# Designed miniproteins, single chains, continued (3), part 34

Each design is a single chain, and the fold is of that chain. pLDDT is the mean over its residues in the fold that is shown.

## One batch from the design tools (miniprotein)

Design m9232
Fold by ESMFold2-Fast:
Structure m9232 (fold): chain A 93 residues (1-93)
Amino acid sequence: GVEEARRLGEEGRVEPLIELLKDEDPAVRVAAAESLGRLGHPAAVEPLIEALKDEDPAVRVAAARALRQIGYPGVTELVRNSEDPRLRALLNP
């Protein structure tokens, strides 16, 4: 659940968090993306890019923020090319 994703983030466990990006519950996927962004591990970049295509707009926003926190230089182009207005709002805070 969401608490497990936060605990895994506190423990620095990247691989289990990457698996939680595929969880059935979008709230768990959001928590996993946020935790991966805080950890800043490069192994999370490709899974987070995939999460930008998630069915839930909150997960897409969390993935974009996580990629920005990690310092992925292509995040602005990925967000600009999105049809999601909430995701594009991250370019104009």
Scores: mean pLDDT 79

Design m9233
Fold by ESMFold2-Fast:
Structure m9233 (fold): chain A 80 residues (1-80)
Amino acid sequence: RKALELVREGGIALNKGDYDKAIELFEKAIELDPENYIAYVVLGMAYAKKGDLEKAKEYFEKALSIYPENRLARHLLEEL
């Protein structure tokens, strides 16, 4: 799936420390699949790594609005 491919590419960029590229790829994944809670989680993580905690919180909350039982998003939100 196109959204899954973008999440994978974003993950590679995130691992390389290229947070801006990771954000761009994750945003494109969300455009293709707005219900993809994983894309919101990793987008939140990318913003947190950039120090943008307000955006990180927004995206973790969005992920939880789609899948409330998401332990990872809940944990990451609590760490902010």
Scores: mean pLDDT 80

Design m9234
Fold by ESMFold2-Fast:
Structure m9234 (fold): chain A 57 residues (1-57)
Amino acid sequence: MADELVEETVRHLRLAREARQAGDEEAARRHLEKAREHTRRLSEVLGQPVELDESGL
């Protein structure tokens, strides 16, 4: 369960970066929002803060 949320977060971060490199700012933003949502859910499930690295986007 938690591992799936981590994988989804990583996948969306990758897609956001790829979309930004392609000049698709809207798609990049949507994928980033999904990554943030999954990170928040993971933090809630684990009862500990989970950091999302957005500095490369």
Scores: mean pLDDT 73

Design m9235
Fold by ESMFold2-Fast:
Structure m9235 (fold): chain A 84 residues (1-84)
Amino acid sequence: MEYIKKTKEEIERLYEEAIKLAKEGKIEEAKKLAKEAEEKAKKLIELLKRNGGPLAEELIEELEKLVKKYKEELEKIIKKLEEE
């Protein structure tokens, strides 16, 4: 569980940094961090699917919701900055 929890925290931190960078107008840097977070999340989801376990399904759903929420927020920020 420690590895899974730590990796999830890293994914969240990368997305939070990406959002902060996007708000500062550093769009290319924000996109790079968001891509790294998405790749980490994808790898963690694949690992959870392969190993299973009592919490695997719940963790996969939580990660998928987390990624979707951050991607939507980041896209809205980038779109607003590019329009203004």
Scores: mean pLDDT 80

Design m9236
Fold by ESMFold2-Fast:
Structure m9236 (fold): chain A 81 residues (1-81)
Amino acid sequence: HMSEEEIEKEVYELFKSKTIEGIIRAMDLILQKKLSEENIVKLIKKLVEDKDYSGANAVYRAAKKAGVSEETLKKIEEILK
């Protein structure tokens, strides 16, 4: 079983791969609620720092579908807008 730290690193690397399969796998891990809300916010910040706005928006949409709290969604929206 993977630790949350290992999952966070794997998800980030999958987004950096820029492959369709990698992005699908990364979003699936988020939808399965394998990342904490804090780590989802950290991931979005990393993607924005990398200027990967498409990846950051994909994470936001997956987090929203996964049922992340309204407070966390607002924090993400502040980072993206």
Scores: mean pLDDT 78

Design m9237
Fold by ESMFold2-Fast:
Structure m9237 (fold): chain A 71 residues (1-71)
Amino acid sequence: SVAVFYGISSLLVLLSFASFFMSRNSAKVSLGVSLMLIMAILFGLYGTAANTAFFIASMALIALVTALSII
């Protein structure tokens, strides 16, 4: 259901954000924070619409943020 996907997406965002804060590279942390702010704006703006396209875009952004936190 849509509610379950919102819950999972929120957890993934929090985990990615925590990973960026655990990084000791200030440039990487700054980039991660900027990406998290963009994601928060998307969740705030499009969350009210609860559209499938929004979920696809959000999942792609979460994947990119997670990849950047590993590298």
Scores: mean pLDDT 61

Design m9238
Fold by ESMFold2-Fast:
Structure m9238 (fold): chain A 52 residues (1-52)
Amino acid sequence: SIPFEELEELIRNYLLSRGVPEEEAIPSAKFAAKYIEQHPEVLEGMLRLMEE
């Protein structure tokens, strides 16, 4: 189980590393982390894609 704060920061840092501006990365990371918290199957799907 990944803490919400850690998940949000990981997503934000990932978006920033991909060239997404902070103004977009911050709300997007918060939205994604909250969505994954409510839909844990989404995290599983992402991990499966990352295995490739």
Scores: mean pLDDT 75

Design m9239
Fold by ESMFold2-Fast:
Structure m9239 (fold): chain A 89 residues (1-89)
Amino acid sequence: NKEKVEELLKQFEEEWASLTPEEQADVAAMLPSVRTLEELKEKVEEILKKSSEKALATLQGYLARIRLIKYTAAKDREKALEIASEVID
């Protein structure tokens, strides 16, 4: 669903902007083919043209990773990153 992908992309941009530079670097390190928000947008747009379902799943995975990092980082950063990695698929 294109509308849902656009909604999640907006949520991702908002979540990304709320991260510290250190948190942004951690997220980028976990995304081997995506180093910037702009590259993520381009990748999602390409997937969306072929499959809205795959684009949606990709954005949901990235959002879940960001939220998990933010949620647990205050207690154990390494453990937060490990758990976030497991949520990729």
Scores: mean pLDDT 66

Design m9240
Fold by ESMFold2-Fast:
Structure m9240 (fold): chain A 56 residues (1-56)
Amino acid sequence: KEEELRKLIKEVQENGDKSLREKLFKLLRGEDFSKVKTPEELQELREEFERWLKEQ
């Protein structure tokens, strides 16, 4: 769901926007979120970001 990704981004911003935002960009494989075209890419990014937060 898009809301879940939105929530993850919000958590990144609250937990230290600058450093965590950079890691989010890295998880996007050097792409910004607006470049995501398909729902599958969105889900993959969400899952990768969620896994990254979990391992943090």
Scores: mean pLDDT 56

Design m9241
Fold by ESMFold2-Fast:
Structure m9241 (fold): chain A 73 residues (1-73)
Amino acid sequence: AETILDRINLLTPREKEIADLLIAGYSNKEIGEILKISEKTVKTHRSSIFSKLGVKDQAELVKLFWEDILAKV
């Protein structure tokens, strides 16, 4: 099935860690503070993650993630 949950499994361990924080609603700055990396590095990974997941922004990622969770229960 072509769901966000299935596509998350295609991410690298680092991208998955950042994607989990994006889904939780954290900003680029907050993710950088949590993971001890620069905000610029977070922005670079964010772009790669959105491309791999086929989403345009964080709001769409969060929406599709919860739609997938609700569809599986």
Scores: mean pLDDT 80

Design m9242
Fold by ESMFold2-Fast:
Structure m9242 (fold): chain A 78 residues (1-78)
Amino acid sequence: MKEKAEEYVKKAAEAYREGKYEEALKYAKKALELDPNNAEAWALRGIALSHLGKEEEAYEDFKKARALDPKLDVNKVI
């Protein structure tokens, strides 16, 4: 399960870099379904939500990511 979650995290990051924010959100959600403790997946969902104008939901996702990994650099996820 965790290895498959990591693959979806990579797909979410790739979609984000291509400006495909809805697709990035879809892959980040899939990663979280497989591993809800994946801090990178929470950060990627937050980044995608922020670009889609859902700032409150993005803020909650970033809080979750930091709670799971306080050393997570959001800029290194994308």
Scores: mean pLDDT 81

Design m9243
Fold by ESMFold2-Fast:
Structure m9243 (fold): chain A 55 residues (1-55)
Amino acid sequence: MSPEEKLIETLVELALDNRLSEEQLRHLARSAARLFRVPDPEALIERTLERYREA
């Protein structure tokens, strides 16, 4: 898995384990994207939420 794919999976797992809302996950994903200097933060956020909705 790419580093971004690993990050998405980690965020989704954390959200499922902690029963986070989509809003809480969006904030977490945005913070993670800034921390890891992701080139397209909005794409990472949307991919994270999409994965969470499919779980």
Scores: mean pLDDT 83

Design m9244
Fold by ESMFold2-Fast:
Structure m9244 (fold): chain A 99 residues (1-99)
Amino acid sequence: EKIEKAIEHYKKLLESENKGVQAMAYAGLGNIYYEQGKYDEAIKWYEKALKLFEEIGDKVGVAVFYRNLAKVYEKQGKTELAEKYRKKADEIFKEIGLK
C-alpha cells in the first residue's frame, strides 16, 4: 500500500515537462528499489536520473547520482565499479569546490 502509493506518486511526476522534476521522480523510484534490495532496478532508475541531470547541466545532481550508483554497486559487491563512480563524483565535487 505505502510503497504502491509512493511509486504512483513518482510515476505522476514523470508526466511533468520539467526535466528536473522528472529526474527527481527517477531518483525516488531508484531509492524505493534500493530499499527493497532490488539493486539492478535501482541502478536503472538512477541512470535515468543521471542522464537528465547531465542534459540540464546540473553538475551537483550528476555528482550525487554518481555517489548513489557507487553505493548500489558496493551493495552488489561490485567493488571496481563502486570505486570508479566514487572517483567520478569526487572529481566533480573538487571541480566545483565542494567535498
Scores: mean pLDDT 83

Design m9245
Fold by ESMFold2-Fast:
Structure m9245 (fold): chain A 71 residues (1-71)
Amino acid sequence: VEIIEVDAFPGPVVGVLKATEEGALYLVEIDGKLYAVFVPATENPSEEQLEEFKKAAEEAGIEKLYLVPPR
């Protein structure tokens, strides 16, 4: 899964793939395509947590993961 850093969600949230104390993985839809957006609970998520969210996105058939900074 490719990670792409962005400042904001690229489209409307249509679902949640995973939510933990370390952050949430959202599904967004743009022009009929599904993308995953990871919002970490902290600015520096652990390598292990990044791998878990990557796997969740991959299992949902998502090839690209957008990373949005926490609010």
Scores: mean pLDDT 74

Design m9246
Fold by ESMFold2-Fast:
Structure m9246 (fold): chain A 70 residues (1-70)
Amino acid sequence: MERNERMLELRERFQKIYQENMAKAIKLKDYETVKEIEELSRQFEEALRAGDIEGMEELLKKLEEINEKL
């Protein structure tokens, strides 16, 4: 039950940062960063389907690092 709440929290946070990063990268015409963000999104969806909370947290951290650099 705690796992389900954590997964929902991580999903919502990832979606928010994904949208922010994608918008910034497109504005900058940084297509390499766009590709990296899309790859992280695919990996996050896989972790979500598998119930891999640790994997979701690591992927979110990577996406947050990209956002801080943009």
Scores: mean pLDDT 82

Design m9247
Fold by ESMFold2-Fast:
Structure m9247 (fold): chain A 60 residues (1-60)
Amino acid sequence: SPEELERLAREIAEKIAKENGNTSVEVRVEDGVLHVFVTGPNSAEAAGRALEEALRRYAA
């Protein structure tokens, strides 16, 4: 469900952001589209990793 995907993605994104030293993360799911926003150093890499990991786990 979208709610499960959003919760899973937020958990993963927050973990990656903490490990990567980022201080802000926001996750939203709208009409089946997952949006991940990360600010700070290496934000694009952190956001990409979180997106891939969340979708991989949600598909399993």
Scores: mean pLDDT 75

Design m9248
Fold by ESMFold2-Fast:
Structure m9248 (fold): chain A 90 residues (1-90)
Amino acid sequence: IKTKLPLTDEQAEEIVRGAEELARKAADPEKSAQYTTAIALLGVAAIISGKKDAAERVAQAVREYGETAPLSPEEAAFLKRLGDNLLAAA
């Protein structure tokens, strides 16, 4: 079994907060690539953290981001898979 990243509860909450903020800003066309990359990294960090509550909350933020952001079909498919993996980790 792979060792999960040892995050504190405070670090996990910061990841969740960051993802939720990105979901709220998802419609910004000038920063779409930056925000998509950032939410993908936060999603991976939440999976690696092993904290079920954080993974579930980040999954919700990833879904909301994917519904709002001007994504390519490939980016949308990637974020959907990331959200599914986050829910499986929760």
Scores: mean pLDDT 78

Design m9249
Fold by ESMFold2-Fast:
Structure m9249 (fold): chain A 87 residues (1-87)
Amino acid sequence: PSQEEIDYEVALALVEIAYGIALTAADNLPDPQLREKAREAVRKTYEEALKRLNEAIEKGDVQTAIEIAKQGVREIFRTLDEVIAEG
C-alpha cells in the first residue's frame, strides 16, 4: 500500500476504536433508555466523523484526514459525556 493509504487506514482506525470504546461505555449505563440514547448519539457522531474523513480523502489531503479523525474522536467522547450528564 502507499503511504497515503496507510495514513488513511490509521485515521479510520482511530475513529473506529473511539466508537467501539464509546459504545462499550454506553452499554454499561444502568438505565436502558439512557443506554439507547447514548448509543444512538454516539453512532450519529461516528457517522458524521466518517463522512468528513471520506471528504478529506477525496480531496487528497491525507494530513487533514488525520486531524479530522482526531476531532471525530473528541466529538464522539464529548457526545457520550453530554448524554450521560443530561441523563
Scores: mean pLDDT 84

Design m9250
Fold by ESMFold2-Fast:
Structure m9250 (fold): chain A 68 residues (1-68)
Amino acid sequence: SSENEKIIDDFDLEAAVLASQLPPEVREEVVAETKRIIEEMKKMSPEEIKKKYEEFLKKLREVLAQEA
């Protein structure tokens, strides 16, 4: 649905912004993981996508805090 597409697009954009702030070695791994999560999200309900979105980005922010 249009709602799911918007949530996934917002997730992809926010994950890309966070990944761009990581060292190149870590960034490559994070980009690959983000693509995998997006493919999984395409099969999920909006509620499941939002939960996955929150959990993954929280993890990325924690990694970014350690690398900064």
Scores: mean pLDDT 79

Design m9251
Fold by ESMFold2-Fast:
Structure m9251 (fold): chain A 80 residues (1-80)
Amino acid sequence: LTDEQLEKIREAVRKAMLEVGVPEEDAERIATAVANSVRSGNVDLVRETAYLAAKALGFPDDLARKVAEAIEKAVNEVLS
């Protein structure tokens, strides 16, 4: 992973969250957690990391799952 790929992941994740109505501050926190997971080589854990981060911010289960799915898709598209 390059710094450019990590930046693209952050932007893709942020955009996906804004599209589902997540506030900018919360989007940045989740994007940071996801980027750290990817940087550590835990790409397979991106969905779980996003879900847990959303739950930690107080999102209900249905929204947390939608956020996690959108983030997983966004990360996979950048890494393709």
Scores: mean pLDDT 79

Design m9252
Fold by ESMFold2-Fast:
Structure m9252 (fold): chain A 57 residues (1-57)
Amino acid sequence: DLAAALAHWRALGFPEAQARRLAELDVVGARLRAEDPELLDSLNTEELEALARQRFG
């Protein structure tokens, strides 16, 4: 859920704006994982972050 994801990223010390962006990407990432589990499992955290920035700004 967006609220839980936001709390998670804030707890890790990210600024509010970036934590919110990452929380939004968590929701999208869960959707993408449901569509292409194998593809997402092949990506590390850095690659997933880069893909999210490329796809969603």
Scores: mean pLDDT 67

Design m9253
Fold by ESMFold2-Fast:
Structure m9253 (fold): chain A 60 residues (1-60)
Amino acid sequence: VTKEEIIEAAVELIKEKGVANVTTREIAERAGTSVGTIYSHFKSKEELLKEALLKLLKEE
């Protein structure tokens, strides 16, 4: 699983249930990976959610 695939999984979960209700476990399950693999790409859940929100809310 790539960093981009993890971000996409987080974006989809944010769209479905809002950022406050998204967990790292659910992101891992949707991306087809483990929580450990997520933390190998992101230093924290907050960093992952920040990148997902930036992708989702990008003004273009």
Scores: mean pLDDT 80

Design m9254
Fold by ESMFold2-Fast:
Structure m9254 (fold): chain A 55 residues (1-55)
Amino acid sequence: TVTRLIELLSDPSVEVRRRAAIELGRLGDPRAGEALRRALSDPSPEVRRAAREAL
């Protein structure tokens, strides 16, 4: 579910946030746009890269 993946972008685990961003990008659902833009400012460069690729 897109809503669950958006929630996982706020997970304490870097790997979980990275996977959530990748999956949201694959789905291409516009509901994820704002959350993915926030992920561009994530403290982890891995999560930021996944968010850029998802947008």
Scores: mean pLDDT 84

Design m9255
Fold by ESMFold2-Fast:
Structure m9255 (fold): chain A 91 residues (1-91)
Amino acid sequence: MEEAKELAKKAKKVAEEALKLALEAMKKAKTKEQLLRAIGLVLRAIGLQIDADRLIKDDSLSDKEALEQAKRLLKDAEELLKEAEELLKEV
């Protein structure tokens, strides 16, 4: 459980970083397409933070289930961060 909670905390931090970059991309957006992409990334980052917080607080899952969910959240957060970094380079 502790390992899963630590991974979920890491996923939350990565999602928070992705949110900061997505908000910067939204501020710098020059086209409607760039703005809509940035808004999508902002919403995804908020959702990942909520999901990570739920996993951190959820003691009902088995250690295996919690670890699997934490690994998916971290992967999703890292993918989102990459997308936010790529968009920020385009704006």
Scores: mean pLDDT 86

Design m9256
Fold by ESMFold2-Fast:
Structure m9256 (fold): chain A 72 residues (1-72)
Amino acid sequence: MEKLREEAERLLRRIEELARKAAEISKEKGLEAEILLGLGKIALGVGLVTNDLEFAVEQLKKILEELEKLVG
């Protein structure tokens, strides 16, 4: 279970990095990235509270893919 928590935390850090990059590109992309980052934090919180880190990792991967598309 510890490995899934570490993976979720690494994914969230990558999301934070891309969200910062999106904000440097445009105001619109920065706002969209902030929403995606917020959803990522909620997904991690839900996973921790419900002890379903597989769910958290799955949601964070989806959010990261959307941010990668947003940044290019």
Scores: mean pLDDT 84

Design m9257
Fold by ESMFold2-Fast:
Structure m9257 (fold): chain A 116 residues (1-116)
Amino acid sequence: REKLEELLRLVREAIEKVERAIELVEEGAPRSTILEELDEIIEIVERALEIARELRKAGHPEAEGLAEQLEGAKEVLLNAKEAVEAGAPRSTILALLEQAKRLLEAARRIAEEALA
């Protein structure tokens, strides 16, 4: 329960930071600022993934779904980082960030249901 509550807190923080990254992209913030925000989000998602892996070892039934959504979110965030570094169109970067947000929201729902 305590580890699952910690994971949920991290996922909620990651969602808030993805929303911030979307705002930064929409406002035309400097590339360095967007990359810094993405690096922070990736670190939070990696911490949440570590907890999901611990829960999987402990035999928690929700852990597989949590790990899958968080691994997907990390991959999409890394793709968003590469897109920003390559100077991809704003629409491409925003689409990747919205996809990462949806995956994180799915992880949040799984964690919230498991705590209910």
Scores: mean pLDDT 89

Design m9258
Fold by ESMFold2-Fast:
Structure m9258 (fold): chain A 64 residues (1-64)
Amino acid sequence: DIDRDVLVALAEIQVAIALNDYKKGRITKEEALQAVNRAAQFLKDHGLTEEADRLKAWAEEKLA
């Protein structure tokens, strides 16, 4: 599904930006986690709960 793939890509880009900003000291770990939670919620709001949970778990591992 094209729409699903586009939504997932948008959420992944949001997470990638937050992780890069954290790595470069531009935002705190808490701010990065907040951005990850917003991206996951975006996917859940579109019915992509499994994808949201996987994205959140992956990003939280990168922030550990």
Scores: mean pLDDT 86

Design m9259
Fold by ESMFold2-Fast:
Structure m9259 (fold): chain A 55 residues (1-55)
Amino acid sequence: ADKEKILKLIGEILRIIGEEIDLELDESLSEEEKRKKLEELRERREKLKEELRSL
C-alpha cells in the first residue's frame, strides 16, 4: 500500500507551499533572488505532484 508514500509527498508539497509564502513575504531579499528561489520551489513542487500522480 502506497498510503505512507502519498502522505509523505503531500506533506512535502505543503511544506514547499509554506516556504513559497514565507519567501514572497521576505522583505530582506531582492526581487531577483525571490523570483529565482520561487521558481526552484515551484519546479520541486511540480515534480512531487508528478510522483503523486504516478502512485
Scores: mean pLDDT 82

Design m9260
Fold by ESMFold2-Fast:
Structure m9260 (fold): chain A 96 residues (1-96)
Amino acid sequence: SAAEEAAEAAARAGRGAMEGAETGEQAAAAGVAGIGGAASGWLGARAGTREAEAAGARGAALAARAAAEAAGGEEGRRAGEEGARRAEEAARRAAA
């Protein structure tokens, strides 16, 4: 489903941010935030409402971006941006 794709994209962005970060503690916190957003998206899809599904996917995209920024570094930021874009695309598909 679109929400599951968004959740996976956000989780991937979070992991990418952790890989790009020089400081493990901040990267771990950022990754957890990204994964939390992805989980919310997935749960929204299970609730069976398109609006909740889309909102969850948007949350996952924002969390992935925030996680990448918190982790720091150019590589983490790019991973977060790519994950957020994919999650946003999935959210738009879910909303349609």
Scores: mean pLDDT 56

Design m9262
Fold by ESMFold2-Fast:
Structure m9262 (fold): chain A 55 residues (1-55)
Amino acid sequence: MKLSPEEVEALAAERREKMHKLIRLTLPEEEQPAAIAKADAAIEREREALLKESA
């Protein structure tokens, strides 16, 4: 039900890897840095929400 903090960190790391891979496969090189930064921000926001739920 509730994820442990360790599980939340693991999920965030997995999502970061998947999003970075997807961005590199789908976006032009010129757009990748901005998209990666945006994805990292979104993943961090989700990580914070899950950690708040776990607390």
Scores: mean pLDDT 79

Design m9263
Fold by ESMFold2-Fast:
Formats: structure tokens, sequence, C-alpha cells
Structure m9263 (fold): chain A 84 residues (1-84)
């Protein structure tokens, strides 16, 4: 998916505002379809956002994660496996 690839690249951007907007865009997509986080590259980019140097980026990622866990609780186990 071209949009998902663009968002994953934006999450690695040096500019904080670009990363923040990318987290918000990814958040809307994964709230509709949590299985998007089963993609390894997307999951790694999202995990990076949870560890971002910007508090705003980390907060947006945490808020998205809370909604996703409610819809698909097993996503936490998948994200843990990606970190291995």
Amino acid sequence: NKAINAISEALKHTNEEVRFNAVLALGEIVKEDPSVLLNEEVAKAFISALKDTSEDVREAARNTLAVVINKKPDIVDHLKKILE
C-alpha cells in the first residue's frame, strides 16, 4: 500500500511535525484496521514512534495503541515478537 509506505517513511523523518502528522495518519488507519500493525515494517515504525524523542509524538502513538488494543488485544503479543 503506497499510503502505508509513505507514512512509515514519514515516521522516520528528521522533522518532529512530519513524524507527529504521520502518527496521526497511521492512527486513523489502524483504528479502522488494526491488522495493518501485523506488517513488520509498519509495526517497527510505530514502535519507534512510541519511543520518539518528542512527547507529542509518543502521546499520539500511545493513544492510538490504546484504541488498537481495545479492538485487537493480541496485537501486543505481535509487537513484542517484532522486538525480538
Scores: mean pLDDT 79

Design m9264
Fold by ESMFold2-Fast:
Structure m9264 (fold): chain A 79 residues (1-79)
Amino acid sequence: SLVEKAEKLYEEALRAYEEGDYKQAADKAIEAVNLLALSGEYDRAIELAEEFIQKLKDKPEAKRLLAALKTVESMKKIS
């Protein structure tokens, strides 16, 4: 399922973050956010995006997570 794929991507994003690969962490976190949103899991997608915005707050990648968050918030409003 999309949710199971998102959960796997979330674990991969956490590992990348722990290893200092912030680009890979952001890429995988954004993919997980998008898959959760596509499956209608908007609150989970928002929570995941907010978690990685906080983790990457001092990194350029945080801007990409913020864009993903705004997209999911828009999807939730029209659902």
Scores: mean pLDDT 88

Design m9265
Fold by ESMFold2-Fast:
Structure m9265 (fold): chain A 85 residues (1-85)
Amino acid sequence: MMSDPEVKEAFFYLVQGTLYSMLGSIYEKIGDYEKAIEAYKEAIKYYEKAIEYAKKAGEKGKELVEAAEQGLKANKERIEELEKK
């Protein structure tokens, strides 16, 4: 049984987005706000790719679209908050 390649690609990008989101949180906690913003921007790029591939997978990608859209929104809100200061 071969897994759907679009689902695999979407999941890969979702994981990458999550890892960069975590890296951003780490930089924020140590007070490196410029590196935090850069990591959150990278997370956004990966979440956008995850959404693209998850949408191509149709019904099989639906949960991945929702997860990636939540990650995208959270990282955008974090950047906006840090850029206000």
Scores: mean pLDDT 86

Design m9266
Fold by ESMFold2-Fast:
Structure m9266 (fold): chain A 81 residues (1-81)
Amino acid sequence: MSLDEILQALTARIGALIAAGASIDEITDAVVEFLRTVPKEHVQTVADAAKTLISYIAAQRGEPEAGAAAVERIERVAEEL
């Protein structure tokens, strides 16, 4: 799977969760699960995209603390993969 296809799949999954009313924690759980399926060479790029998207969503919802916690968790998981 190409990087573009992986990023499209990530954004589609996040979009579906937003539409379903998922919490920042639920979106973060899904992102962490998704990262474990990503080829190692693309993990950091995909994690960086996910961090940017979740930070934006959390800010729009007035939940900056949840966004910051999500970013830290995603970065930690990406570093371990």
Scores: mean pLDDT 86

Design m9267
Fold by ESMFold2-Fast:
Structure m9267 (fold): chain A 83 residues (1-83)
Amino acid sequence: AKPLRLPVRVTVTLPDGTVREAVVSSSEEFQAFLREVLGELGERAEAEGITSTVASKEVTDTRARVVYELSDGSRVELELEEV
C-alpha cells in the first residue's frame, strides 16, 4: 500500500458512537492521538479477553479506512485522509 502524505485528517469512531477527529502533521502527533483515543480502550479490551479482527480495509492514493470488529460485536473505525 502507498503511504499517505502528511498532513492527514484522522477520524476514529468508537463503539459508543463517539467520533474523535484531529489533523496531524507528523507521525508523532498521529501516534499521540491514537494513544489518547484508543489506548485505554485497547487495554480494557485485553483485560476483558475481547479480541479484534480487521473487518475491512480500504486504501486509495489519498485515503485509508480500517474497520475493526471486536468479539463482543462492537466496531472501531479508523479513517485517514490527506488534507
Scores: mean pLDDT 78

Design m9268
Fold by ESMFold2-Fast:
Structure m9268 (fold): chain A 58 residues (1-58)
Amino acid sequence: MKEVAREAAVELGIIGLELMGRDDEAEEARRLLKEGRLDEALELTERATNEALAEGIL
């Protein structure tokens, strides 16, 4: 996959986490994105989103 597509996925994940009130995880994902750690940022946003959904938080 091209890096641009992964960056977009991370940014959407960050927005989703902010909407769910998971600001700490959103901030960590932004930090990883700034450091060029796209795979780690994407994994964090996916994991945090799955956890929020499992807890019944939108």
Scores: mean pLDDT 77

